# Designed miniproteins, single chains, continued (2), part 81

Each design is a single chain, and the fold is of that chain. pLDDT is the mean over its residues in the fold that is shown.

## One batch from the design tools (miniprotein)

Design m6978
Fold by ESMFold2-Fast:
Structure m6978 (fold): chain A 63 residues (1-63)
Amino acid sequence: SMEELVQKILDFLKKHGPKTVEELAKELGVSKETVQRIVDQLEAAGLIKKEKVGDKELYYLAF
């Protein structure tokens, strides 16, 4: 479910630190489009932040 996928993303970032959408999609076995939608919602909610490092956009927990 979407709720389970949200929890998996938050847990993965907590355990493994900053990740790209591509890395999250690969780890969770879902499309990049699905992950992008979820991280956009989580960022808007203030639960995660993004930072550009070189040529990569990294997402990480705000707390």
Scores: mean pLDDT 86

Design m6979
Fold by ESMFold2-Fast:
Structure m6979 (fold): chain A 57 residues (1-57)
Amino acid sequence: SEVALQLIARELRLSPEQARELARMIEAGESNAAIGRRLGLSPSQVRGARRALEVLS
C-alpha cells in the first residue's frame, strides 16, 4: 500500500503525513465527509482515494 499512498499523495497534492492520516482515517471507518473536513478534501476526492486504496492494495 506504500505505492498506493504515494500515488494518492501526488493526485490529491497531500504531504506524505496527510496521505498516511487519510489511510488511517479510512481504516478507522470514518465517513468521507469527516475525512474531507479534516484534510481539506471534497467527499468525492475521499471516495476516489478509498477506491484507489482498495484497487492498489
Scores: mean pLDDT 81

Design m6980
Fold by ESMFold2-Fast:
Structure m6980 (fold): chain A 58 residues (1-58)
Amino acid sequence: SKAEEARKLIEERVEEFEKLPLEELPEELQKNRSKMDDYQKALAAGLVRLRRELEEKK
């Protein structure tokens, strides 16, 4: 279902966020890791993904 697909996507992005090195995230985001919800983590991971994709094209 669409709900299951959305959940899987969010979980994948959250996993990516958790795997990010400390230096990849601003200090503020590192401090807020324990307070961030899955939505916020997914957004942060999505931004990092976008940056990496842009870098690979160059």
Scores: mean pLDDT 72

Design m6981
Fold by ESMFold2-Fast:
Structure m6981 (fold): chain A 57 residues (1-57)
Amino acid sequence: SPAREALARGDYERAVELAEKEPDTVENYRLMSTAYRQLGDEEKAAEYEAKARELGG
C-alpha cells in the first residue's frame, strides 16, 4: 500500500496521511501506531495500538 511504502522510507507524516485514506484494518492501525510513535506522538501511537488489538482480538 502507499502508506506502507511511505513508512518504509521513513516518511512518517505521509504514512499517516495515506493510512487515513485506507481501510480500517489491523495492519493499517499498526502502521499508524508505528508512524505516530516515530513522530513522538505517544498518545496517538497508544490509541492506534489499542484499536489494532481490539479489532484483531
Scores: mean pLDDT 83

Design m6982
Fold by ESMFold2-Fast:
Structure m6982 (fold): chain A 73 residues (1-73)
Amino acid sequence: KIEELKKEALDIVEKAYNGEITLEQAAVRIAKLFSEVLPLDEASRVAARVYQAVKAGNLEEAKKIVEDAFEKA
């Protein structure tokens, strides 16, 4: 289950980076997904960090944020 959610989160990050979805749509989807495994405040914090990393053009950092968050879940 966690591995499946991680794949989904990484796919959302890549779609946002490629411009297939907006950064705001990605942040909402990431927050919702992480709310399955983290408290809502932590899920929102992860989404905000992913948003900033993708906005900065740093796909590697965005993926690392997702991976690190799942290791703590």
Scores: mean pLDDT 82

Design m6983
Fold by ESMFold2-Fast:
Structure m6983 (fold): chain A 80 residues (1-80)
Amino acid sequence: GSNELLEKLEQQVKKTLAEAEELVSQGKIDEAILELEITLGMLRIALAVAKLIGDQELAERLEKLIEQLEEEIEKLRKKA
């Protein structure tokens, strides 16, 4: 159901953020940005599918996750 998919996507975002934080701690800012951008691309595909099937609640939550990753990428780009 939508709840299980959302939980798995939220867990993937959390994992990617943790991996990006580890890369930043190693001075690998460009690699951290790349990992975040790959996950962002996957979320955008999931959002397109959610909109196509008419799952408005899933779409709104995916849009929030996308915004969170876009903000993190922008912050890291200012440091690179």
Scores: mean pLDDT 85

Design m6984
Fold by ESMFold2-Fast:
Structure m6984 (fold): chain A 76 residues (1-76)
Amino acid sequence: MEEVEELLRRAQELAEEGARAAAAGRYEEAARELEEAARLLERAAELDPENREAYLAAAERARGLARQLRAKAAAA
């Protein structure tokens, strides 16, 4: 499915950008990128129910990390 493949590619790019931003101390930017990646993974789960559990687990991990990064940004 072309749409699912594109969503997964974009989610991976955002997760990599988020990791780089977090490593640079840009926690607010990193959190926003991970939240966007989670949204794309949640959309992929809707379009590809056979792999839904895997996509939703990945989205949940991304949202959890984003929440931690936002807490770090707020504490600074």
Scores: mean pLDDT 86

Design m6985
Fold by ESMFold2-Fast:
Structure m6985 (fold): chain A 66 residues (1-66)
Amino acid sequence: SDEKAKEYLKKAAEALKEGNYDKAIEYLQLAAGYARSEETKKKIAEAAEALQNKNYEEAIKLLLEA
């Protein structure tokens, strides 16, 4: 469900704040697995792109906005 996806996105943001990049990626993948709507999937993709670009501050903000 999208609600479950959003729960994992918040956990990904927390892991990222702690510098646990591997854990953040794991939570982001779990969020993608639970996402149902195209809107939630797009937000996950945008957060993943920010993370790939090493824009950690932006990634955290995007994860929390979802």
Scores: mean pLDDT 82

Design m6986
Fold by ESMFold2-Fast:
Structure m6986 (fold): chain A 62 residues (1-62)
Amino acid sequence: GPFVEALNQAGKALRAGDLAAAEAAIARAKELVSQGKSDLGPEGAQAALGMAERELAALKAA
């Protein structure tokens, strides 16, 4: 669904080192969670977002 697609886009961007694309995809995933449109349960959605945000923070710090 749209949330998992946004997370997949974020992961691809993070692997490529594309900060702008990663930030946009993570923002999209957060928006979908806020709208109740995540394909995962609330805990699963939050865990997946937390992982993506940690990877983004590490990329920004590099």
Scores: mean pLDDT 82

Design m6987
Fold by ESMFold2-Fast:
Structure m6987 (fold): chain A 97 residues (1-97)
Amino acid sequence: SSLKERAIELAERVIEVVMEALKVVEKEKILKMIGLALEAIGLLEDLKRATTKEEIKEALERLKEIAEEVLELTKDEEVKKKAEEVIKEVEKLLEEL
C-alpha cells in the first residue's frame, strides 16, 4: 500500500482508540476526549486530500500527539495498550518520511 494509504489506516486506528477511550473515560474528561475525536476525524479528512509528503508528515505528527494524550487521559489498560501500539506504528511510518 502507498504511504498515504498507510497514513489513512493509522488515522482510522487513532479514531478507534479515541472512541474506545470515550466509552471508559471519567465524566470530567469526556469533553476533552470528544475534542480529540473530532480533531482526529479532521486529520483523516486532511490525509484524504494530502498531495505532499509534508502534509502527510504533519497529520501523522498530530495523530501521534492525540494518541499520546489518550494514553495520558485513560486509566483503562486495554485502551492504553491500543494507544501505545498505534503510537509505535505512527513513529515507524514517520521514519520512512
Scores: mean pLDDT 90

Design m6988
Fold by ESMFold2-Fast:
Structure m6988 (fold): chain A 88 residues (1-88)
Amino acid sequence: MSEEELLERLEELLEEAERLLEEGRVEEALELLEEALRLLDQLERPPRELVERLLELAMRALRLAETKELILRAIGLILRAIGILLDL
């Protein structure tokens, strides 16, 4: 994928994840956030705004998570997003 295609896909994933979280569909939202994180890892300079949005959505998922598995997945996303922000 081109960088432009990666950025468009990333924005689409974050928008859909936010919608799923509003519906309480935490596991499905986490799947999209995990895909978004994989796309961010492919960018040489990930946009701070998109990383911050991923972090915000992952923190929202953590608050809504009702199982140990979903809690741990959300924590993993939060820690990785913080790591990316510290390297920017």
Scores: mean pLDDT 86

Design m6989
Fold by ESMFold2-Fast:
Structure m6989 (fold): chain A 88 residues (1-88)
Amino acid sequence: SLVSPKMEEVGLFILETLRENGPQLESNIIDLVQEKFPEISREQILALIDSMVKSGILEREKVIIDGKEVNVIRLTEAGREYLDLRLA
């Protein structure tokens, strides 16, 4: 594994959350992860999301909500295939 077993569990939780609820604010994903995995730092969560975006598992889009620039995270087709493989 290229990541620790705990970070792999965190990654799967992010992918499952996006599959079930659709695109999410990056800040909301971080908050949900910290609620379930309080031992994982915000910095570690952001680094994981960045890694998954770079690998094409996730897509990051910048949008304006209430005059504020925010990041929205979306599950890609490759991300769905990865999740299906991990849950098979």
Scores: mean pLDDT 86

Design m6990
Fold by ESMFold2-Fast:
Parts: sequence; C-alpha cells; structure tokens
Structure m6990 (fold): chain A 94 residues (1-94)
Amino acid sequence: LSPLEIDILRGVVLIALSVALVTLRKSEPPSPEVQALIDHIEAAMDAVEAGDYDTAIEHLRKALEIARRLGDEETVGLFENALKIVEEIKKAAE
C-alpha cells in the first residue's frame, strides 16, 4: 500500500467508527456493555490516529466481542471490516 492509500484507509476506519459511536450514544443511559463498547471504540480511534495499530486491533477485537453478545449484526459487520482494514494497514506499515 502507498502512503496515500494508508491515509485513505485510516480515514475510512475513523469515519466508520465515528458513525458507530454516534449511533450508540443515542441510547440513554447506555447499558454497562454498551458503555464498554463505546470506550473500546474511542480507544481504537485514538490508537489509529496515533499510528498504534496493535492497540487499535486489541480494542476492535474487544468491541467485536461485545457487539456479538449484543446481537447487533450491523455493528458486528462494521467492526469486522474495520479490523481487517487496520490489520492491512499494520502489515503495510511493517
């Protein structure tokens, strides 16, 4: 991947996670599981922006596990795609 392609993929991941975050924050008050999911999304976004892809992958895996427990198939698909993209960015950056 070129540096431009990496920047585009980082942007795509951050936009996707931002959309998920906004959607989850519409529930008031969030359940403890939904709050944990929000916390992992925010940590993954911070890690992607910092170029810490190992930390981003760890938080995305935890977010995916929580989303699967909640039965939210759309959010599961979003995190599976985000995880794959971050893993590709990491592989290209190594």
Scores: mean pLDDT 80

Design m6991
Fold by ESMFold2-Fast:
Structure m6991 (fold): chain A 70 residues (1-70)
Amino acid sequence: SAEAEKKYQEGLKLAKEGKLEEAAEKFRESIRLDPNYAKAWEELGKVLLRLGKYEEAAEYFKKANQLSPA
């Protein structure tokens, strides 16, 4: 989905700016639009690690791997 990709790109920009909670919301919006968008799950996991939410991050990385096993 073009809309899911747009939210994903907005999340990446916010994460680079250090706006981690806003970035997480954009990645969640991307996932809501396309639950199979593995990259959005992975980037959400990375943001959650930076926020110190290690258990949640692990679950999202697991989901990303299940969607795109590489």
Scores: mean pLDDT 86

Design m6993
Fold by ESMFold2-Fast:
Structure m6993 (fold): chain A 73 residues (1-73)
Amino acid sequence: TIEKIKEAEKHLAKAYEAAKEDKEVVELIAKAGEAVRREDFEKAIEYLEKALKKTKNEEAREHLEKALEILKE
């Protein structure tokens, strides 16, 4: 649903801001956001799980986990 996409994008934006100094994590979040916009949720989940595994930022981790929860529902 559009509501699900908007809520996920909100958390992705916050994760992006928190992870801003980590180029690799930021690229993965950007790719996930692009996949969400294409409604390719399987690919979005893959990118987000990879970003979650690589990030050392607790705030980014929290928002990535929330985005994953929304997309897996």
Scores: mean pLDDT 83

Design m6995
Fold by ESMFold2-Fast:
Order: C-alpha cells, then sequence, then structure tokens
Structure m6995 (fold): chain A 85 residues (1-85)
C-alpha cells in the first residue's frame, strides 16, 4: 500500500513538471500511471478520481493552469493518505 501511494505521488509530481516543461505527452502518461496505481487502493481512489478526471480533461482542452491546480489537489489527498499509514 505505502509503496504504491509513494509511486503514485511521484507520478503526479512528474506530471506537473512535464506540463511546466510543455511535455504534455509525458504528463498524460504520468497521470495514467498514477490512476493505475491508485485504482488498486479503492479508499484513496474514490477521493482522488474526480480531481484526476478534471486534470485529464483540462489537459485535453490545453488549460494547463487548471490541469496543474487539480493535480495539486490530487497530490494533497495522496499525501494525507500516506500520513495516516
Amino acid sequence: MKEKLEEALEHLEKAIEAIKNKDYESAAKHIYKAIELLQEIPEVFEKVAPYLEEASLALLKKDYETAIKYLEKAIEIVREALEKL
């Protein structure tokens, strides 16, 4: 559990970095990997999924500031889950 949350957190942070570097393909891949990891932890996934959906939609619309905002909210949820372990 903890290892998967840590790996998901790393991918979400890398997604933000990729957006800042205008590497939107890598950003999408990192979001996808975080979703895969978090789906295996349903308790956390149910809280974070709406933010990851909004981030992915914003990325598709090329609304990069909104994408980053929702990814930051997802990161907060994952960090809080890690602190409870």
Scores: mean pLDDT 86

Design m6996
Fold by ESMFold2-Fast:
Structure m6996 (fold): chain A 56 residues (1-56)
Amino acid sequence: GLAMARTMAANIAADPRFADLIVRETGDPRLVELLRAGRLEEAARLLDAAIAQARA
């Protein structure tokens, strides 16, 4: 969700290594690009999709 996207964006800003971790865990470099661009609503949609896939 949006709160998670905000937390992830803050973590990337604090530690660029966190971006590499996100790419490894999600397999989607677009998520990191959206977070860096401040496109948090689109990042949240990708996160929600990844969570739904993990639960299925």
Scores: mean pLDDT 76

Design m6997
Fold by ESMFold2-Fast:
Structure m6997 (fold): chain A 71 residues (1-71)
Amino acid sequence: EKKVEEALKLIEEAIDKMKTDIERAFAYMVYGLGLASGNLEEAIDLLINIAKRFGDEESVKLLEKAREILK
């Protein structure tokens, strides 16, 4: 649970740092689906791909840290 809480904080910080409203909206949808389905690891991988496509290097780093914490 403590690891999950830390990972969730990093994911939320990563989404908050994304450059556009449309990217953030899509990221929150993926995040919400990951939470609802229990597939957080898959959701993080998708979020990393989104951040990379938009050039959000700082968000990529935060999401990679969240992925490491969940392992």
Scores: mean pLDDT 83

Design m6998
Fold by ESMFold2-Fast:
Structure m6998 (fold): chain A 119 residues (1-119)
Amino acid sequence: SMKEQLKNEILSALDELIETLRRLIEVLRKTGDPRSPEVRALVAEAQRLADRLTQLIIEAKKAGIISDETAVELLRLVAELNQVLDDLMAGRVSPETAIRRLEELIQRLEEFKKKLESL
């Protein structure tokens, strides 16, 4: 069904985002350099996946597949992620601080994924 397809697309986008963020953490730990081309590429990929996830969540809310509360919760997570990525790229936070915030966001995204899987 269209509902199952959209749910699967959201779950897939969450998995890709989580994996990209884990890769970003690994590269930041190894290099310590937010200006490295590999870090910039992973940040750009995370931002593209966050944008896709935002579109899918808005579509799922309009289709009545997820509650307004669930949609707001995930959109807030995406906004917090975008802020961490922006702070890292602008040099407003250390790589160590960015890693900690990204690890917290990964945990929240994984909990959200479990919540969606139970629908």
Scores: mean pLDDT 89

Design m6999
Fold by ESMFold2-Fast:
Structure m6999 (fold): chain A 60 residues (1-60)
Amino acid sequence: SLRVRQVSLEAAGDILLVGGETSRELAERLKDQPLAKVLEEEGREAERRGRELREEAREL
């Protein structure tokens, strides 16, 4: 149903937004390590995808 899809997209979007924020916070704490740039980049991508899913849910 459309309602189930909307709730699922909202939940997935929220999870990605929280995950992206966490990855970026970890990147800041680990700035002296080679992995920091990868975590920051992955965090930005997760936040972008999270916003897209939230927007898609809003349009349902």
Scores: mean pLDDT 86

Design m7000
Fold by ESMFold2-Fast:
Structure m7000 (fold): chain A 60 residues (1-60)
Amino acid sequence: EAEKLFEEGVKAASEGDVEKAIEYFEKAIEIDPNYYLAKAALARLKGDYESAAEYFEKFL
């Protein structure tokens, strides 16, 4: 389930495990390609703040 994977990614990121967070967000996007919140979180972790802002705007 994409939402559960997103939650696991957020938890991994909060624990400082950036690699694991990226893996969970990528899996969430695989299940739901329109999961813009997961796409925004992934872009932010990769330092792509412009794409993160664009994805978050699509979520809003």
Scores: mean pLDDT 81

Design m7001
Fold by ESMFold2-Fast:
Structure m7001 (fold): chain A 58 residues (1-58)
Amino acid sequence: MIKLSEYSILEAVKLLFPDLPEEKQREIARELLRRIARGEVTIRNSEELIEAIKELYE
């Protein structure tokens, strides 16, 4: 199981959307973490993490 934290999600967001302002990258990471915490999305591996970030942003 992948170990998820705000930091690890933020690092993935930065890799996928490096041109976004840091504030926007942080907002995406926090929103995904909230959805995970609420059970609205499940992340089991890095591929699911990437897909969830893309769907959250578009």
Scores: mean pLDDT 77

Design m7002
Fold by ESMFold2-Fast:
Structure m7002 (fold): chain A 100 residues (1-100)
Amino acid sequence: MLTREQLDRIVDLAVAQISLAVLLNTLKKGIIPSVEEVKRIFDRVAELLERAGLPETAEKVRQLGDKAIEAVKNNDIETAIKYVEEALDLVSRAADEVEA
């Protein structure tokens, strides 16, 4: 039985996953967002993770975001893709643990 709080956490984690998946798909298509847009996406994902009660996962996502931002700044899109994929995998695993 899902409580409203559990449902809110599941929704926040789903939004975080979708946000990273959209960023990943954009980068894979060769569309390079601004550094500010990439930062905004990672900051929002980390905020959603903190709201879902996952502060340690949020901190790891922020660290991956900093690395992805640096890669985008250096026009190293392949490296940026790797960090976004790692962040998405981390959020997906955290979502599975909350649903368990």
Scores: mean pLDDT 85

Design m7004
Fold by ESMFold2-Fast:
Structure m7004 (fold): chain A 71 residues (1-71)
Amino acid sequence: SEEELIAQIKELVEKAKQAKTIEEIIKYLREALEVAKQLSGALGLAAVHDLTEALEKVEKAKTVEEAKNAI
């Protein structure tokens, strides 16, 4: 269901915020993006857009703190 997909995205984003390495942050955000692609309509488009932008910033980050500020 849409509700279950949203909950899964929220859990994965929360894990990214609590991660201790840039590699872990990227992994959780990539997983969240794959779940977001399963959402339809404006909510799905917004989630994919926001997660894609966050991932681009995290991949350019040089510290864990900088990466977390991108989320």
Scores: mean pLDDT 87

Design m7005
Fold by ESMFold2-Fast:
Structure m7005 (fold): chain A 80 residues (1-80)
Amino acid sequence: SNEEKIKKIVEEFEKLLQETDLSPEARKAMEELIKLIKKSKNVDIVEQALLTVKYLLEHFSDEQLIAGIKTIKKWIESQE
């Protein structure tokens, strides 16, 4: 049921996109991250990505969120 768990994480990311007022650039970065997560088979790493993005959204600017997403994407790619 890794596919089911990843689907739920994707749904949480899509909810964050709907509930947050993001710049167009930050929204695009989030959409690219979600696309990468949909292809992942590692539940632990995508779950950590979600927690990190939630933290960035709560505490940091859109520019810092974009930088953080770039780091998260490289991290996911290195594990897959």
Scores: mean pLDDT 84

Design m7006
Fold by ESMFold2-Fast:
Parts: structure tokens; C-alpha cells; sequence
Structure m7006 (fold): chain A 71 residues (1-71)
């Protein structure tokens, strides 16, 4: 179900930011796959990404880490 895919995506985004570096190209490729394979709304996926990224940034900063993003 699309919700489960987005929940896993959110967990992945948060984990990448907290534990290392978020690859924006990989994030974009994942969204494209969800839209094509699972019929996920691109806007919904973007909102999930944004919320997860903000949570991950907050958690990383609280842990004394500087979030890194790769293009």
C-alpha cells in the first residue's frame, strides 16, 4: 500500500540525515519510482519528504551533528 511505502521513505530520509548524508538524487529517484510503481501522488511524497527531512535535521542538530546533503 502507498502509505507503507511513504512511511518507509520517511524513515529512510530521517536515517540518512541523522546517520550520515542525504543524497537528494536518490531521494528524487525514490519519489519517481513511488509515483510510477505505486501510484503515489508526487505532492504527497514531497510533503512526506519535507516533514521527514525537518525531523531528521532537528534530531541531527540535537545530537551535535551538522546535517549533510549530497546533490
Amino acid sequence: MAKEVLDEFAEWVERQIVEGELDLKEAHERVDRFVKEYGVDEREATLVFTAAALRGIGDALDAGKVPKVKL
Scores: mean pLDDT 78

Design m7007
Fold by ESMFold2-Fast:
Structure m7007 (fold): chain A 98 residues (1-98)
Amino acid sequence: DELERKINEAISEIFRELKEKGGMNAKEVALYFAELLGLDTTPLRNAKTVDELVDAFIAELERAGLLTPEEAAELRADRSLVDAILRALESWLRRRLA
């Protein structure tokens, strides 16, 4: 699928650029993607733990329509910031590249 190929290439380029910016912690990575995706960064900046950060990030992605309620529930169970970022990027890029 040409669209899937373009999405995967764009995700790879974004992660490559992020690595070139230097060592970022989980909160800095989440804030970078929140800004890229046009999300409200305030709940993420107020997160005191990684668990709070993950919950805040998933909630903002769901509010922005980048995750369905079902996808958001799965990601809350998984607790992976990386999985949340990847699903959000796939949704965002589908809207931009399709």
Scores: mean pLDDT 80

Design m7008
Fold by ESMFold2-Fast:
Structure m7008 (fold): chain A 69 residues (1-69)
Amino acid sequence: VDEAEVLLALGSMYLALGKLAYSRGDKETAIEMYEKAIELYEQALALDPDNPVARRGLEEAKKMLEELK
């Protein structure tokens, strides 16, 4: 396990938590979780710029966050 893999796993976890909060109508928690997912995916991409999982996760988290504004 390397740092990029850990960051990807954490990013995916926060993205899932954000979706769960959103489904419950908790926009504040969803926003917080999506922001954390974005930070983690960006850190993963800094270590592995061509990682397609990180790129897709980042795009999804950003779109979800934009929808909650």
Scores: mean pLDDT 84

Design m7010
Fold by ESMFold2-Fast:
Structure m7010 (fold): chain A 65 residues (1-65)
Amino acid sequence: SMEAAERANEAMEKVAKENYEMTDDGEEQAKILAEVAKEAAERLRKEGDEEAAKAAEAAYESLTS
């Protein structure tokens, strides 16, 4: 759902801010974003938000395609 996607996006932004320094290198940026999406999905699943975790996993797949 859109709400789950928004929560996934917020979790990804939080993970990126806490754990990663973003760069202007496009290749490195894509790798960081994929890792951020994966970690956000794990965090959301641990919190019991499976819908948002699935949205974050979908973002990871989209970023790695």
Scores: mean pLDDT 76

Design m7011
Fold by ESMFold2-Fast:
Structure m7011 (fold): chain A 123 residues (1-123)
Amino acid sequence: NERLARNYLNQGNMYLGQGKLDKAKEYYEKAIELSKDDKIRAEAYYNLGLIYMSQGKLEEALEYFKKAIELDPENANAWYNLGLVLYQLGKLEEAAEYFQKAIELDPNNEQARKNLAKVQEKL
């Protein structure tokens, strides 16, 4: 079971790298359905969030990134992308909070620092 779920996650990652977004989504959904491993599920949810964000589907991206951080709260990139989605939705105070969490987890994220500064200038 978990070996097959990991294989589906890897197939999803391969298709994502090739820009085959519909196939990537299919395999990430299969990985989530099969797996009880929080790390496999978190990575699949995070990458689904990236796909929906790239398609301008911000509310769906928000829900997937939230699921990813619930399962893996140390994923600095998930916190950062939550901040980006909230910034695009005009939720500036929440965006600032999530950029700050991303910086706390990964102090080398210069884009998070720049976006935090931009949000704080608008508050």
Scores: mean pLDDT 90

Design m7012
Fold by ESMFold2-Fast:
Structure m7012 (fold): chain A 62 residues (1-62)
Amino acid sequence: SAAAARRAAQLELSRFIGRTLRRIGDIIQELIDAKKNGDQEKIKEMEERLKKLNEEILKELK
């Protein structure tokens, strides 16, 4: 049914959001730790990961 299809789509979107929020949290935590330790290479790596993740999010929401 159309209702079941909409429910399945909403559940998949909810799962995507949950996974994405966890990924963002993990990257932010590593970025904070890297900044606290003055690890310039790790800071750059984490900032690039956030940029790529933001691009993935924007692609999925369009």
Scores: mean pLDDT 82

Design m7013
Fold by ESMFold2-Fast:
Structure m7013 (fold): chain A 85 residues (1-85)
Amino acid sequence: MEEVEKAIEHAKKAYEAARNGDIPAALKHSDEAVEALKKVPGATDQDVEKVRALLESAILAAVRGDEETAEKNYKKALEIIKSLG
């Protein structure tokens, strides 16, 4: 599904931006991933909120230099998004 692919791409860009210290870009791409996910048939409000929370946690962890927690939360967000495609 095209919207699932967009959500994955924006989630990847959010994580990459966070790792590079570009917090404004990370937040923008995180929001764009969530908006794409809302357009996926079968995505529940609970799925959307879980992905939002996981991406926010990944960005916060990356900013703090906690790369292990950042990667863990980012991968969990991707697993939810991929399960809907």
Scores: mean pLDDT 85

Design m7014
Fold by ESMFold2-Fast:
Structure m7014 (fold): chain A 92 residues (1-92)
Amino acid sequence: SKEVQEELINMAKLAAEDGGKVSASAKGNTVTLVLEGLSVTSLIAIALRAIGLGLDGAEVEVKIEGNKLTITVGGLSEEEAKEVVNFAKELG
C-alpha cells in the first residue's frame, strides 16, 4: 500500500537525519530496510513506527542486531517497493 511505502520512506528519512546508514532491498512485493549506526532514541522511535504498521495489519518483521535495525515489510506493489529502494539509495 502507498501508506506503507510512505511510512518506510519516513523511517529511512528519520534514520538519515540521525546520521545513520540507510540501505534497502526489494524482493517482489517485499522490502527490507536496513538502518545502521542509529542512536538509541532513533532506533526505538523507528522500531515503534514499524510495530505500528504491523498492528494496523501490515506484514512486518523487525529485527535488532546490535546497532542494526532490519525492517521487512510485505504487501507492497513491485513499483512501491522499487520506489523505497531508490529513495534509500539517494540517502546513502
Scores: mean pLDDT 84

